Designed miniproteins, single chains, continued (3). Designs and how they scored, part 6

Each design is a single chain, and the fold is of that chain. pLDDT is the mean over its residues in the fold that is shown.

## One batch from the design tools (miniprotein)

Design m8176
Fold by ESMFold2-Fast:
Structure m8176 (fold): chain A 107 residues (1-107)
Amino acid sequence: SKIEEEAKEAVETLMKRMEEAGATGINEESKKLFKEAIEKFKEAARAIREGNLEEALKYVDEAVKKLIEMIENMIKSPKEMSEEEKEEIEKELFEALKEVLEAQEEQ
């Protein structure tokens, strides 16, 4: 679907930008921040479905802030991310962004 294509492009763009920035490491803090970001995207999708656009924008802002903090922690981490960890991040980001976009289509 168009929504799946948009979510895929967004994830691919983000992953490429992360790699270019040297955000190839991982630690427990970056994993925690990632999970928090995903939960905020899910809350944004819920708020959109409930018609609360102001709340949805706040959750998106919080999710993006958590992703930026995650990227900063990943850059500083000496432990390189495994292929399995990369695939998990890509999959969870895709699903979360897809949920937000689907909520927008449903209005």
Scores: mean pLDDT 86

Design m8177
Fold by ESMFold2-Fast:
Structure m8177 (fold): chain A 101 residues (1-101)
Amino acid sequence: HMREIVEAAVRHAAELYGEEVSEEELEAAVEYFEYLKRHGIQALTTYNPLTDKLSPASRIALLLLAVLLGLIPESYLDYLRELLPEEKFEALYNFLKELLA
């Protein structure tokens, strides 16, 4: 179940930029999301080599998922909103909210 959610999130983020997602990136995304689940907010203060395999859009999608699942504070949404054009952020955010409903 979690793998399917992470893969859907990453694929949708790539589609917003007209990009495709490799199998290697999907595996890295799942592993990185398990890291976020284990460490919460502390994950954001420590470098993880898995992020080198992730596009910026994939990383933002995973951090948005972490906020929506309560793994990191909702205050982090304000920071994430500044990293993407508003239309792309809202498209991704609404997709992830529906995905988790």
Scores: mean pLDDT 81

Design m8178
Fold by ESMFold2-Fast:
Structure m8178 (fold): chain A 86 residues (1-86)
Amino acid sequence: EEIEKELKEYERKLLAAQIVRDMLRALLNTEDYLEKKVKEGKATPFEKALLEQLRAERPQIESDLAQTDKEIAELNKKIEELRKKL
């Protein structure tokens, strides 16, 4: 039962990390989409301002994504170790 509780806690942490990863990927995809719109001359002033903000934040987003990927890998390893003990 204790191992089952730990497993559930790590599975919840994994789910949370996966959600964060998906959100960070969505931000990068939004930037790529807006860059294309700006190049095609179809972007609104708001979309241009949003693109500038996302471009400024890109190094941090990429860093956060890399850290989240490492956390997911560590959580998966811990979950596998706990499952082997069941």
Scores: mean pLDDT 87

Design m8179
Fold by ESMFold2-Fast:
Structure m8179 (fold): chain A 89 residues (1-89)
Amino acid sequence: SLEEDLKKAFEILLKIIEEVNPDEARTLRQLSKTESLDKVLTKAIQVLKKHKIDMNKVFELFEKEGIEKSVLLYFATYVGDEKHREKLI
């Protein structure tokens, strides 16, 4: 389901963030208990951008984990990365 894939994507993002800043990853995990999934995904994407994480590597991991194309399009559109969005369409 979309919700299950979004949760899976969030866990992948947390693992990536944890490698660069464990405190921010912990904060996002705590927020996920009280905030909507959309809001915590939004914050996770902002953290990725702040740390200049290669979004191409993020999308490769999502595809490897079998995350649906609709979820990949959500992330590509939300991060404002038209280049990655075009690759998914």
Scores: mean pLDDT 73

Design m8180
Fold by ESMFold2-Fast:
Structure m8180 (fold): chain A 99 residues (1-99)
Amino acid sequence: DVPMPEEEIKRIEEAGKRVRERKLDERELGIETLRVLAGAPEAVAREAVELAFAGASAEELARLLAPHLRRDVLEVLLRDAEELGLEGAAAILREALAA
């Protein structure tokens, strides 16, 4: 592990503060995150974010997103789902990784 430069730490802290201030629309931030960082197509990312704001379960969101996400993202989400006890979502993510 390499120590992070002080300037980079301050930049990350300021980014966190901006997110907490919610200067961006939470829906658009969610869509951009799924599209750019997770590899989901824009239409799928938009549908997933809209369903999440409508109160969709983690299992329902995993079922929609899993076919469209990169393998590395699926592995991270599976670990998170298992740690949070989201058994239905974890099962769907395992099936996507096994395919």
Scores: mean pLDDT 72

Design m8181
Fold by ESMFold2-Fast:
Structure m8181 (fold): chain A 88 residues (1-88)
Amino acid sequence: IDKQIELLRKLAEELLKEKDPLRKEIIASMIVMMASILKKYTENPEDKRKVAEALKEIAKELSKSKDPIVQELAEKLKEIAKELEESL
């Protein structure tokens, strides 16, 4: 799980540095896909907490952006984190 979380953090960092709107959309879609996969296939309560915490941290950083694509991603990640916490 730690490697998957690290990859999500790296993708979020790349998204914040990206300037092209189409590439931002692609990176954002990849992040949502990975977060959704982690939500669906993470069964261990400890790993669920780690993923939820990581997604909340990433969402906080992304929410500082004025970019609508990045802001929409932040809201989606908050929702996924909430669903993970509710499944505990």
Scores: mean pLDDT 81

Design m8182
Fold by ESMFold2-Fast:
Parts: C-alpha cells; sequence; structure tokens
Structure m8182 (fold): chain A 83 residues (1-83)
C-alpha cells in the first residue's frame, strides 16, 4: 500500500522535507528546486504528484503556498510513520 511505502522511507524523507521547508522560508528557489529534483528521483514513484505540485509553486515563487504544501506533506509522512 502507499501508506506502507511512505512509512518505509519516512525516516529519510522527514529530514529532507524539513530542509525543503527551511529553503522555502529563506526563499532560496535554486536550492529548493535542486532538492525537489533529488527527491523526485528517489521518491517520485510514491510522491510524484505531491513533489510536482510543490515544484510548480516554488517555480512561480509562491513560497507561502509552497511552505503550506510541504508542511502538510510532512504531517502526513509523520502520521504514516506512527501507523
Amino acid sequence: SLVEQVKAVADELIPQLRELAELIKSKDQEKALALLDAMDAKYGSILGEEIAAIRKLVESKDFEKALKAVEALLGQVEQAKQL
């Protein structure tokens, strides 16, 4: 299941989502996009739609919505880890 796949990668994904949130808060578009590309290469089969949605917001410099999307995804991954 998708939940089991997310749970399996949660320990490595959570630090990356926290780093991404930090880059978005600092409005570092270049580094945020580079991290999103690395995340898509590794987790795109599981979270491709979520990563693509965040990427579009970062590309359009909608950092407020991008941060909200990252925080929502982080919360979902943290909940999946507890299951």
Scores: mean pLDDT 87

Design m8183
Fold by ESMFold2-Fast:
Structure m8183 (fold): chain A 80 residues (1-80)
Amino acid sequence: KLIATWKEVLKNSKNENLLKLAILETVQESDNPEVVAKILETALNNQNESVVNFAIKLIVFLIKTQPEYVPQLLPILLKT
C-alpha cells in the first residue's frame, strides 16, 4: 500500500532528494486525497527544511490544480 511504501523510504533513506522524489511519486500515484494529506503532513514534520519546503510547494500546487484536495490539504497548510 502507498503509506507502507512511503514509510519504508523514510526509514531507509538518508538522501533528501530521494525523499522528495518518493513524496512526489506517491502523491502523483494516489487518487485518495486523505492518503495524500497524510503523506504531506508527515513530510511537513520532517527535520530537513528542504523537505518541508518541498512539501509546502506541493500542497499549494495540489490546491490550485486539484480543488477536491482543498478540504484535506488546507488545514495542513494553515498549520504550517
Scores: mean pLDDT 72

Design m8184
Fold by ESMFold2-Fast:
Formats: structure tokens, C-alpha cells, sequence
Structure m8184 (fold): chain A 88 residues (1-88)
């Protein structure tokens, strides 16, 4: 089912994750980063990428509980989505 839509959604999610990474690294803005991650999770759910959405939701939990690990968690989520695109 529509490989193209799943690739586009994952690419849009990756761009939101990159913006979240900038929000954490430049401004230390946890609230902005969480909002960007919530939007990315929604985009992935809308195309049926439940596994990708779950990874983003787990990343949001890291930002809320351990902000010092936020940048590492966001980067791991980006790497996961890139690997999923390679499989499509």
C-alpha cells in the first residue's frame, strides 16, 4: 500500500525531528521540541506507521523525564526513520 505516502510522511517527520533537535541544542526549548515531536507522531499515525509513531512517543517521554538525553534520543529517532525509508 502506497509506499510513496509512507516515505513522504517519514521525511516530513524527520524534518520536524531536526527542528526539535535545533530547539533543544540552540534554545534549550523542551516545550517547543515536544510540540514538534507530537506533530511528527501524528503525521506517522495518519499514514499507519504505528512503529515510527511509538518511537517518537518514547522520545517525548525521554524529553519529559531526562532532558539532558533529549538530543541523543531525537537523533536515534531520526536514524530509525531513515532506516525505515531504506526498507520501503
Amino acid sequence: MQKEKQIQAAQEAIELLKEALKAMGVDGDVDKAIKLLEEAAKILKDVGNEKGAKVIEETIEVLRKEPSKAEEAIQKAIDFLKQEIEKL
Scores: mean pLDDT 83

Design m8185
Fold by ESMFold2-Fast:
Structure m8185 (fold): chain A 81 residues (1-81)
Amino acid sequence: SPLENAEILREKFGEFIKDYLKSRGIDTSNLELYLVAIAILMEDLGIDVSKVTEAMLRALLDEILYGSRGQEYLEKAKTLL
């Protein structure tokens, strides 16, 4: 489930993801939206949340922020929140 995976990401990598977003001018009040968007993208790519690394998270965040489908994942995340 994207929501369960987003919770795991928050527990293990929440501060890393928050700092990554903040350094790029993204309001950290939106953290949960980005966590869920990453979790949906991971599911589409078949990435196991237990194997995720900071290097993988940088790539996933860059896809959400700068990739052609980033806005689509953010809109999907909004529908689950």
Scores: mean pLDDT 88

Design m8186
Fold by ESMFold2-Fast:
Structure m8186 (fold): chain A 65 residues (1-65)
Amino acid sequence: MMKEIELAAAEALLTMASGKPVRRERVDGELVFTVRVDTKDLEEFTKKIGKKISEVSGAKVRVER
């Protein structure tokens, strides 16, 4: 489900979890959120949040260090 309000909420949650800006882009018709994290612990935490966002919104979440 890809309502703009759900996408904005997902972006805000990822920004708060990571402490970093989130990039939202469309790749081959698929919506992708990309976020960078400074530590392994934040990577694991942000990936856990991202998995729930993907299950609810259908968007893909990528977490990078």
Scores: mean pLDDT 76

Design m8187
Fold by ESMFold2-Fast:
Structure m8187 (fold): chain A 71 residues (1-71)
Amino acid sequence: SMMAEAAALFQQALEELKEEFEKEIGKEELEKLESLPFEYLERAMELATESGTEAAEVLRKELEEIREARA
């Protein structure tokens, strides 16, 4: 499903952005968010948008497409 594909892409982007997320929200908070599927995606999108990275822009567009498909 598109949701599973988004989760896989998010996992890849997380590996690349993991250090940035740990710096911004701390290791404990990151581990909590990893247990929450779509809430985690939304939070990661907010943090990524603030960081202004290229990976953040890709994640944002991917999530928008998924939201459109679900609607």
Scores: mean pLDDT 57

Design m8188
Fold by ESMFold2-Fast:
Structure m8188 (fold): chain A 84 residues (1-84)
Amino acid sequence: ADAEVDRAVGELVRRIFEAAKSAKTPEEALEKVQAVVDEAMARHPGIVDARVEASEDKVKVTITARRADGSLRTLEVEVPIPKP
């Protein structure tokens, strides 16, 4: 149960990095990262919340996962947006 949630969170983090790195603007990065987050939450009920924020040079994602015992774990990921 925990291993499944940890795997899902790890996969989500990897996809967030890929989405942000492929973006050329903060707006594009926000849209791509939001889509990845929405897909992960739909596929993995253990991911109960994810907040996406874009700044000029970074995308910040706050992921909250529910463990099998009902406890919550929060992870913050910051991904730099490549400059043109």
Scores: mean pLDDT 79

Design m8189
Fold by ESMFold2-Fast:
Structure m8189 (fold): chain A 62 residues (1-62)
Amino acid sequence: HMEPGEIYKRLKQVKDPEELLKLAEESDIARDVVTKYLLDQGKVEPGESYEETKEKAIEYLK
């Protein structure tokens, strides 16, 4: 069971979108962390709901 802070630390070391996608698929918490990271980087814009925003983040990494 991985803490959100530990996931975020790993995410900063990963530059490959494929590795970010795999990380997001490991757990709901990891998906949330990856989504917030992409929002902070301006690579994904918020959707009409948080669920739609998560879908946009996953789609961006594909």
Scores: mean pLDDT 74

Design m8190
Fold by ESMFold2-Fast:
Structure m8190 (fold): chain A 117 residues (1-117)
Amino acid sequence: SIEFSFSEEQKKEMQKIVEEFSKHTPELIKLAETGETVTFEVAGYTVKLERLSETAVKVTLTSPEGKTIEKVFYGRSAKEAVVAAALWALAEILKEKGAISDEEYEAILKAMEEALK
């Protein structure tokens, strides 16, 4: 496991974003169970998750400025794919808001990759 040391300002911004994101956990569970597409907003970012198969989820992240990034995440199950897609979207928002560094972002992505094994 990797432990990060953050400034108080970074911790506060991170906590706010994580709390806003975690409120959508019931919708993420429903996506994994039923395949129902989920769209929500966190910190001005629009997060859209679509289940493409039993093991693949597409996430579309749109910034407040209208910049769009699409990624497809694969897991051993729909639940793992949803978790991977959601964690990436959260990490990307945290990075773009300056709540985490590029190095911390890379470490989070590596931890996610290990968790999917």
Scores: mean pLDDT 79

Design m8191
Fold by ESMFold2-Fast:
Structure m8191 (fold): chain A 61 residues (1-61)
Amino acid sequence: DNDVKKAQNEVDNYTNTANQLKKQMSTSTGEMKDLLAKGYNDAVQQKKTAQDNLNKAINNS
């Protein structure tokens, strides 16, 4: 179903974003590391929301 596909794509996109930010944080210092950490935390929270939406879409499919 389209809703399941859309929700899965959102989970995948936020997972990829979080992984990229985590990698950049490991090689960054100071202000840049703080900015990347904020982005990583935002991506993790968005992923949790997307996973909740995916679970709802699966149950309604």
Scores: mean pLDDT 83

Design m8192
Fold by ESMFold2-Fast:
Structure m8192 (fold): chain A 61 residues (1-61)
Amino acid sequence: EEEFEKEVILSLGLIEAATIKDPELRQKALDAIEEAYKNAKSVEDFEKKVREILAQARKEE
């Protein structure tokens, strides 16, 4: 159940990261999302980390 929710967040996060225009920032965001997926303590922690990663990448564009 929780694993499925994390997989949905992962898929959506990777799709959003793929829209980042800068190739370096895009790869950094993709790598950070995958690392967060492996290390997140909960679904809520993972969702928060994905949002922060994407927000940071957008600010650096």
Scores: mean pLDDT 80

Design m8193
Fold by ESMFold2-Fast:
Structure m8193 (fold): chain A 70 residues (1-70)
Amino acid sequence: SELEELAKERIKHMEEVAKKLIELGVPKEEIIEQIEEETKKLVDWALSNNLEKMAKEIEEEAKKIIKEVE
């Protein structure tokens, strides 16, 4: 599905942005807050389009990114 591919690209982008922010010395708390805000928006979008499986995958991948930042 094109929508599933877009969600995966968005998740990869969040991971890449998090890594760059770590390299720039941005505080971990701020990076986590940015990831949580973006994740919330993507999950809300997925749920509003009845894409429950995609919403779950977005949450799971975001948790992995947050764990890598911590």
Scores: mean pLDDT 81

Design m8194
Fold by ESMFold2-Fast:
Structure m8194 (fold): chain A 75 residues (1-75)
Amino acid sequence: AEKLAQLAQQAAQYAASQGNDEAKSYAQKAADLASQPNPDTEEIAKQLAKVLVLTQGLSEEEALKAAKELVDALL
């Protein structure tokens, strides 16, 4: 979970640098969730999917698939 929390925190910093406060908020929520002792992987994926929609223009379906793959790889 530590690597996932670090990635989500980096995504929050990147979104902030682009002026995307909404994407920053979702990425920060994902980082906070990933930092918990028993991380809710489904909720982390949902928050990261919202970041991908806002920052990369992916569809909600594509973003959720990518977010789930990222959570699985970094957990």
Scores: mean pLDDT 80

Design m8195
Fold by ESMFold2-Fast:
Structure m8195 (fold): chain A 97 residues (1-97)
Amino acid sequence: SNAETLAKVREKLSALSEEEKALIEKVGGEYGRLFMEGILEGLSVRELAERLGVSQSTVTNTLRRMANGDVLKEAIQFAIELSTREGVELLREAVLK
């Protein structure tokens, strides 16, 4: 099921316009680019999780939302969430410790 979900997401991402694909990087930043490129390159759930520094469960849940919903919206929202988590951790290291 994970391989089927990932294949469906890859097909949906491949069907996006070049302008829509550019939005994933432009709005989602580095995590948006890494996530999109990883899926398009054929990376597994495990390899995507390792690339993004998250659990396989987090990747699988996001891929299910992308497969069953708006692939562009879900990809961008996930990338923003990862960027926010990184920013919070950097803030904690610099200011809150």
Scores: mean pLDDT 85

Design m8196
Fold by ESMFold2-Fast:
Structure m8196 (fold): chain A 73 residues (1-73)
Amino acid sequence: LPISPAMQMELLNIQLLFKRGKYEQAKQKATQMVKGDPSNSQTLQILSDVYQKMGKNDTSQRYQQKAQQLEQQ
């Protein structure tokens, strides 16, 4: 579904946390967004990237696949 400007700003904030190496904070914010909107492919992609940086490859791949599936539908 199309994302609101407010959600886009929150996604940018999460990306800035990720780029600054604040992976736990980025994960917590992205997890809250996914709980509110489980079909948000951008948030799922961010969670995939965060879990990959944390060494949790299985969890990372699960979120990556779900994000890609939503982008194709």
Scores: mean pLDDT 76

Design m8197
Fold by ESMFold2-Fast:
Structure m8197 (fold): chain A 71 residues (1-71)
Amino acid sequence: AETARNYVRAAEAAVAEGQDLISVLRVLLNTAKERGDEEVARLLQKALEMAESGASPDEVLAFLREGAERL
């Protein structure tokens, strides 16, 4: 739960700084895979697929927040 929330906060902060959501999600997904955070990696993979399919940043971040609360 706490680990997943930390990834979501990192994504929200980067997007707030004007970084591209898809680029941010790719970096965080790679970090989660390298650290062995498998559940978070699956959540980030789904978020990335939503963003690539044209979902808004607000929709993707809402999905990540909800998913993190379940972990």
Scores: mean pLDDT 84

Design m8198
Fold by ESMFold2-Fast:
Structure m8198 (fold): chain A 82 residues (1-82)
Amino acid sequence: LEEEAEEYARRALEKGRRELERLEEILEETVEKIKRSLSEESGEKAREAAEKLLEKRETFERLLEEAAEALGRMYKSSLELE
């Protein structure tokens, strides 16, 4: 039960981290497009917004770990029925 819950949490965390990587790529592409399409000034503001979101990456990663652990515990509780 414990091992199964830990494995479940680990898989959920891995999936979350991959989606977070995809969001970072989208943010970088969006900043570049804004700089090219609108202006360098608009691009700087977009860069600052993206930088603030990326600064929260560590917070998001920690929240993903906490959520994955919580899901693992819930999964373990559901398996306590013999």
Scores: mean pLDDT 68

Design m8199
Fold by ESMFold2-Fast:
Structure m8199 (fold): chain A 79 residues (1-79)
Amino acid sequence: MSKGQQEGVWLARAAVIKAEADFLLEFRGEELSEEEKEKLRETIKLVDESVKAIKEGNFEKAKELLEKATELMNEVLEK
């Protein structure tokens, strides 16, 4: 399996999480607490770090960062 094929799959996953966080900040920002907005900003930061890890071929690090980003997103969505 080529390194480029793996990179594409992980970049797509990162893009979905970032799009969801950006959507919440843009369209529901007035309904969010300052704590929730900070969690969404941290989610975006973790996604950006995961993209860097993906580009470096460190897919294990990228997975950990994306799982943490997903955890923060779920904390905002659950309450």
Scores: mean pLDDT 80

Design m8200
Fold by ESMFold2-Fast:
Structure m8200 (fold): chain A 110 residues (1-110)
Amino acid sequence: MSEVIKEAVKRLEELLKKEKNPKVKELLELALEVVKKTKNEEVAEAVLVLAELASKSTDEEIIEAAKKLVELLGKETDKGAALGVAELLKGLPLSKALTTLKALIEALSL
């Protein structure tokens, strides 16, 4: 396991241990499965960004959007779009990242 992937696993396990929101816990458990199975450091970083954003949110729509993106990152066919979104989100202030995820949940729900 690469050092980047190993650090992502460690951070996700730390987030899961302190998390009280059941929906965020479910997202973190999925994120751990995706990161443990991936050999791609960009996928591991993207999953960690989405998981950390969800852990800071109380908005159910934002948590669900982050979960859907983590699911896409775990799949071969759809991961490119999810990687691009996570890369965009890590470059944005929290308020803009939350607005971007909300726009994505609307697109994914339609």
Scores: mean pLDDT 74

Design m8201
Fold by ESMFold2-Fast:
Structure m8201 (fold): chain A 59 residues (1-59)
Amino acid sequence: MAALAAALRAQAEEQAEQTRVDLIAKAASEGGRDAVEQGLKEAELREAQLMAEVAAQVA
């Protein structure tokens, strides 16, 4: 179980990082500093949701 949990966590972290980069790039392209700040907040919420889903799946 520990190995699977570690792999799922690593995958979720990688997905969250890619999503954060994409959201920041999109926000920077489409809007000003406010859009970048909003994108960062949204990325943090999405990362928290992914981690919660991983926790639920390994429970």
Scores: mean pLDDT 75

Design m8202
Fold by ESMFold2-Fast:
Structure m8202 (fold): chain A 78 residues (1-78)
Amino acid sequence: STRLAVLGVSGDVSAEEVREAVESLGIEVASGPHLETDRNGREYYLLVVEAPESVTREDVERHLAARGLELLFFRYLP
């Protein structure tokens, strides 16, 4: 089974590279990546995803880090 989640990803990469990184973990991208700016002016990519329950936040963080990306937040939707 899958759960909807919102994630923020930062990195000096294209939206396509962020999508590929997320999808390579078996996560389906439902919306995005959308380029956003945080309250401090830092750019990041916002995604809405369908994540398998077998995939943890820690798995996502580690997988993205291996590709030079930073997971800023990961939150399951209600």
Scores: mean pLDDT 83

Design m8203
Fold by ESMFold2-Fast:
Structure m8203 (fold): chain A 75 residues (1-75)
Amino acid sequence: GFPVAGAIEAARRLAADPSTPAEELERVLALLREQLAQLEAELDSLPEELQPAARKTLAEAREVIAALEAALAAR
């Protein structure tokens, strides 16, 4: 698995929890954005057999980032 994949599930839970402080959402959002950018930068250099899994992880990360941004806007 990619490093960002392990963070995605935890981030989804934080975004769904209305008790999560804004500072925690901001910190997780910044970390996910950094990990997403790293995976995007490496995407074209990955072996062909790993690219579908990487693209799926990128799509999931983008969805979670959007959820974190929405949760933060609601604080």
Scores: mean pLDDT 80

Design m8204
Fold by ESMFold2-Fast:
Structure m8204 (fold): chain A 105 residues (1-105)
Amino acid sequence: LIEELIKKLEEARKYLDEAIKAVKEGDYEKAIEYLERARKYLEKAAELAEELGAEDIAEEARAVARLVEDTIEMLKAGADPEDVAERIRGARARVDELLKKAKEL
């Protein structure tokens, strides 16, 4: 379970990085696709963390998933790409902290 949790968080981080790149390139459809993948991996990570009894990791993973969902809606509404990229970077930093905590389980 711990290795699977780490793997889901690493996949979420990967898709957040791809989303930042897509936003910078002006490919907003691709950015939305990557953000949706990141959100699904974060939701899976929260489920695995809850099964492990790691409630703080589960709660934070769900919070980051909500942030990603809000970011998708911002992109769909035509928000400034700079603001969107900054929010994705914030989500990515929080996933890095989750990875550190998961590796200590």
Scores: mean pLDDT 89

Design m8205
Fold by ESMFold2-Fast:
Structure m8205 (fold): chain A 79 residues (1-79)
Amino acid sequence: SLLEQLSAELLKMVQALFNGDEATAAAHLAEAEAIAREYVAANPDLSAGEKDIILTLPASVEAMMRGIQRAIERSKERK
């Protein structure tokens, strides 16, 4: 399903971010965003709020993971 494809791309993005592979992470983010848009287009009965959550999910996951990575790196720098 599109949701399973979205989940797979988000997982690949997270793995790339933690490996420091920015180009691979950006590619999987773009694919996740494309899948999210396709899912919303295929489901016109979704509310505006549900559509917004789905469309913003890839960027929200990226922001959270980058925040975690920065926190880990800063913990090493504080010593």
Scores: mean pLDDT 84

Design m8206
Fold by ESMFold2-Fast:
Structure m8206 (fold): chain A 61 residues (1-61)
Amino acid sequence: SMEEVKEALREEARRLAEEGFSYDDIKAAVKNWLKAELGVTPPDELVDEIVREALAELGKP
């Protein structure tokens, strides 16, 4: 489901953040992974939502 995809991408975004990658790098990685899953370019709003939620879970809003 889309929620399962979003959760997997949030876990990957958290991993990249813990490794010290910037917001822009994490966003680019999430966008590319989501594009591969959807077969189309995702909206920036969806990508930003996933990254923000991932960083919020780490206490980094």
Scores: mean pLDDT 80

Design m8207
Fold by ESMFold2-Fast:
Structure m8207 (fold): chain A 82 residues (1-82)
Amino acid sequence: SQEKIDEALKLVSEKLKPFYEKAKQAMEKGDKETALKILEEGRKEVIDSVKKKFPDNKEIQKLVEDSVKRFYELMKKKIEEK
């Protein structure tokens, strides 16, 4: 359902934002290890939140897991290039 996908994406955005902001602050201080740990914590929190809200919807869970994993890998690469 597109409506449920939209709800899941909104939840992802709302849950991930505070972790992204904290990771940016760590990166500005040159603390790459802390930035990566914060992003990994955010990834886990987002996935857990979606599983709790949509426990029986494996398609949405997989979509979010794939999207968040891709975002994490892109951010990790960007941090490592600094």
Scores: mean pLDDT 82

Design m8208
Fold by ESMFold2-Fast:
Structure m8208 (fold): chain A 63 residues (1-63)
Amino acid sequence: ALATVEEIAKEVATAMSKKYGANAQDLTDIAVKAAREEFEKTGDANKAIEAGRSAAYQAALQA
């Protein structure tokens, strides 16, 4: 479950880096960290993926 959440977070961050011209590695690191923290807190894969997406989006807007 966690490994799947991390892979989905990486895919979301990669797509977001292409859309906003941000660094893919930076966004994937941020997304995976946020998703992992949320999954450890809630155990909910959907909430974890959304946390990763939100963190990557905020980082992309600052790039």
Scores: mean pLDDT 79

Design m8209
Fold by ESMFold2-Fast:
Structure m8209 (fold): chain A 70 residues (1-70)
Amino acid sequence: MLSKEEIFEKLKKKYEEIIEELEKAKVSQEEMDEFREKVSEIQEELEEGKLTLEEALKKMDEILKEILEK
């Protein structure tokens, strides 16, 4: 089983990858802030055991797609 540290390291890596994609797409500051707020919520739910790592990563991918498909 993955440790909590390994789980959060994978989440952080995914976060950094998405931020780079959003910066390359030149999204608005409002969309960037919305993404950061949603990620903070996902991290809290993951820490509370309400989400698995797989579900958290999927939610982050869904947020990226929603922002880029506008």
Scores: mean pLDDT 79

Design m8210
Fold by ESMFold2-Fast:
Structure m8210 (fold): chain A 85 residues (1-85)
Amino acid sequence: MEEYVERLRRLVEEGRLDQAVLLLDLMRERGIEPDERTFEVLVELARLARERGDERTLAAVRQYLESLRPSHPELAARGLEEIEA
């Protein structure tokens, strides 16, 4: 899990939003459990996507957070509110 979060953070830091989206899709497909570090990186990715007008990346973050709603409803709700603020 640490490897996925670290790779995601690196992609966000490098501005590789397309690759970050692919990694989010992979994490969702593999059922990677989110933690606070994952949440922090997702919020950063969403902010960067909004600044660049990258609706595809923002939609991917929303989809990932929505996929967490059944297992982590509070984290999903908090994340969705933060990325829309």
Scores: mean pLDDT 78

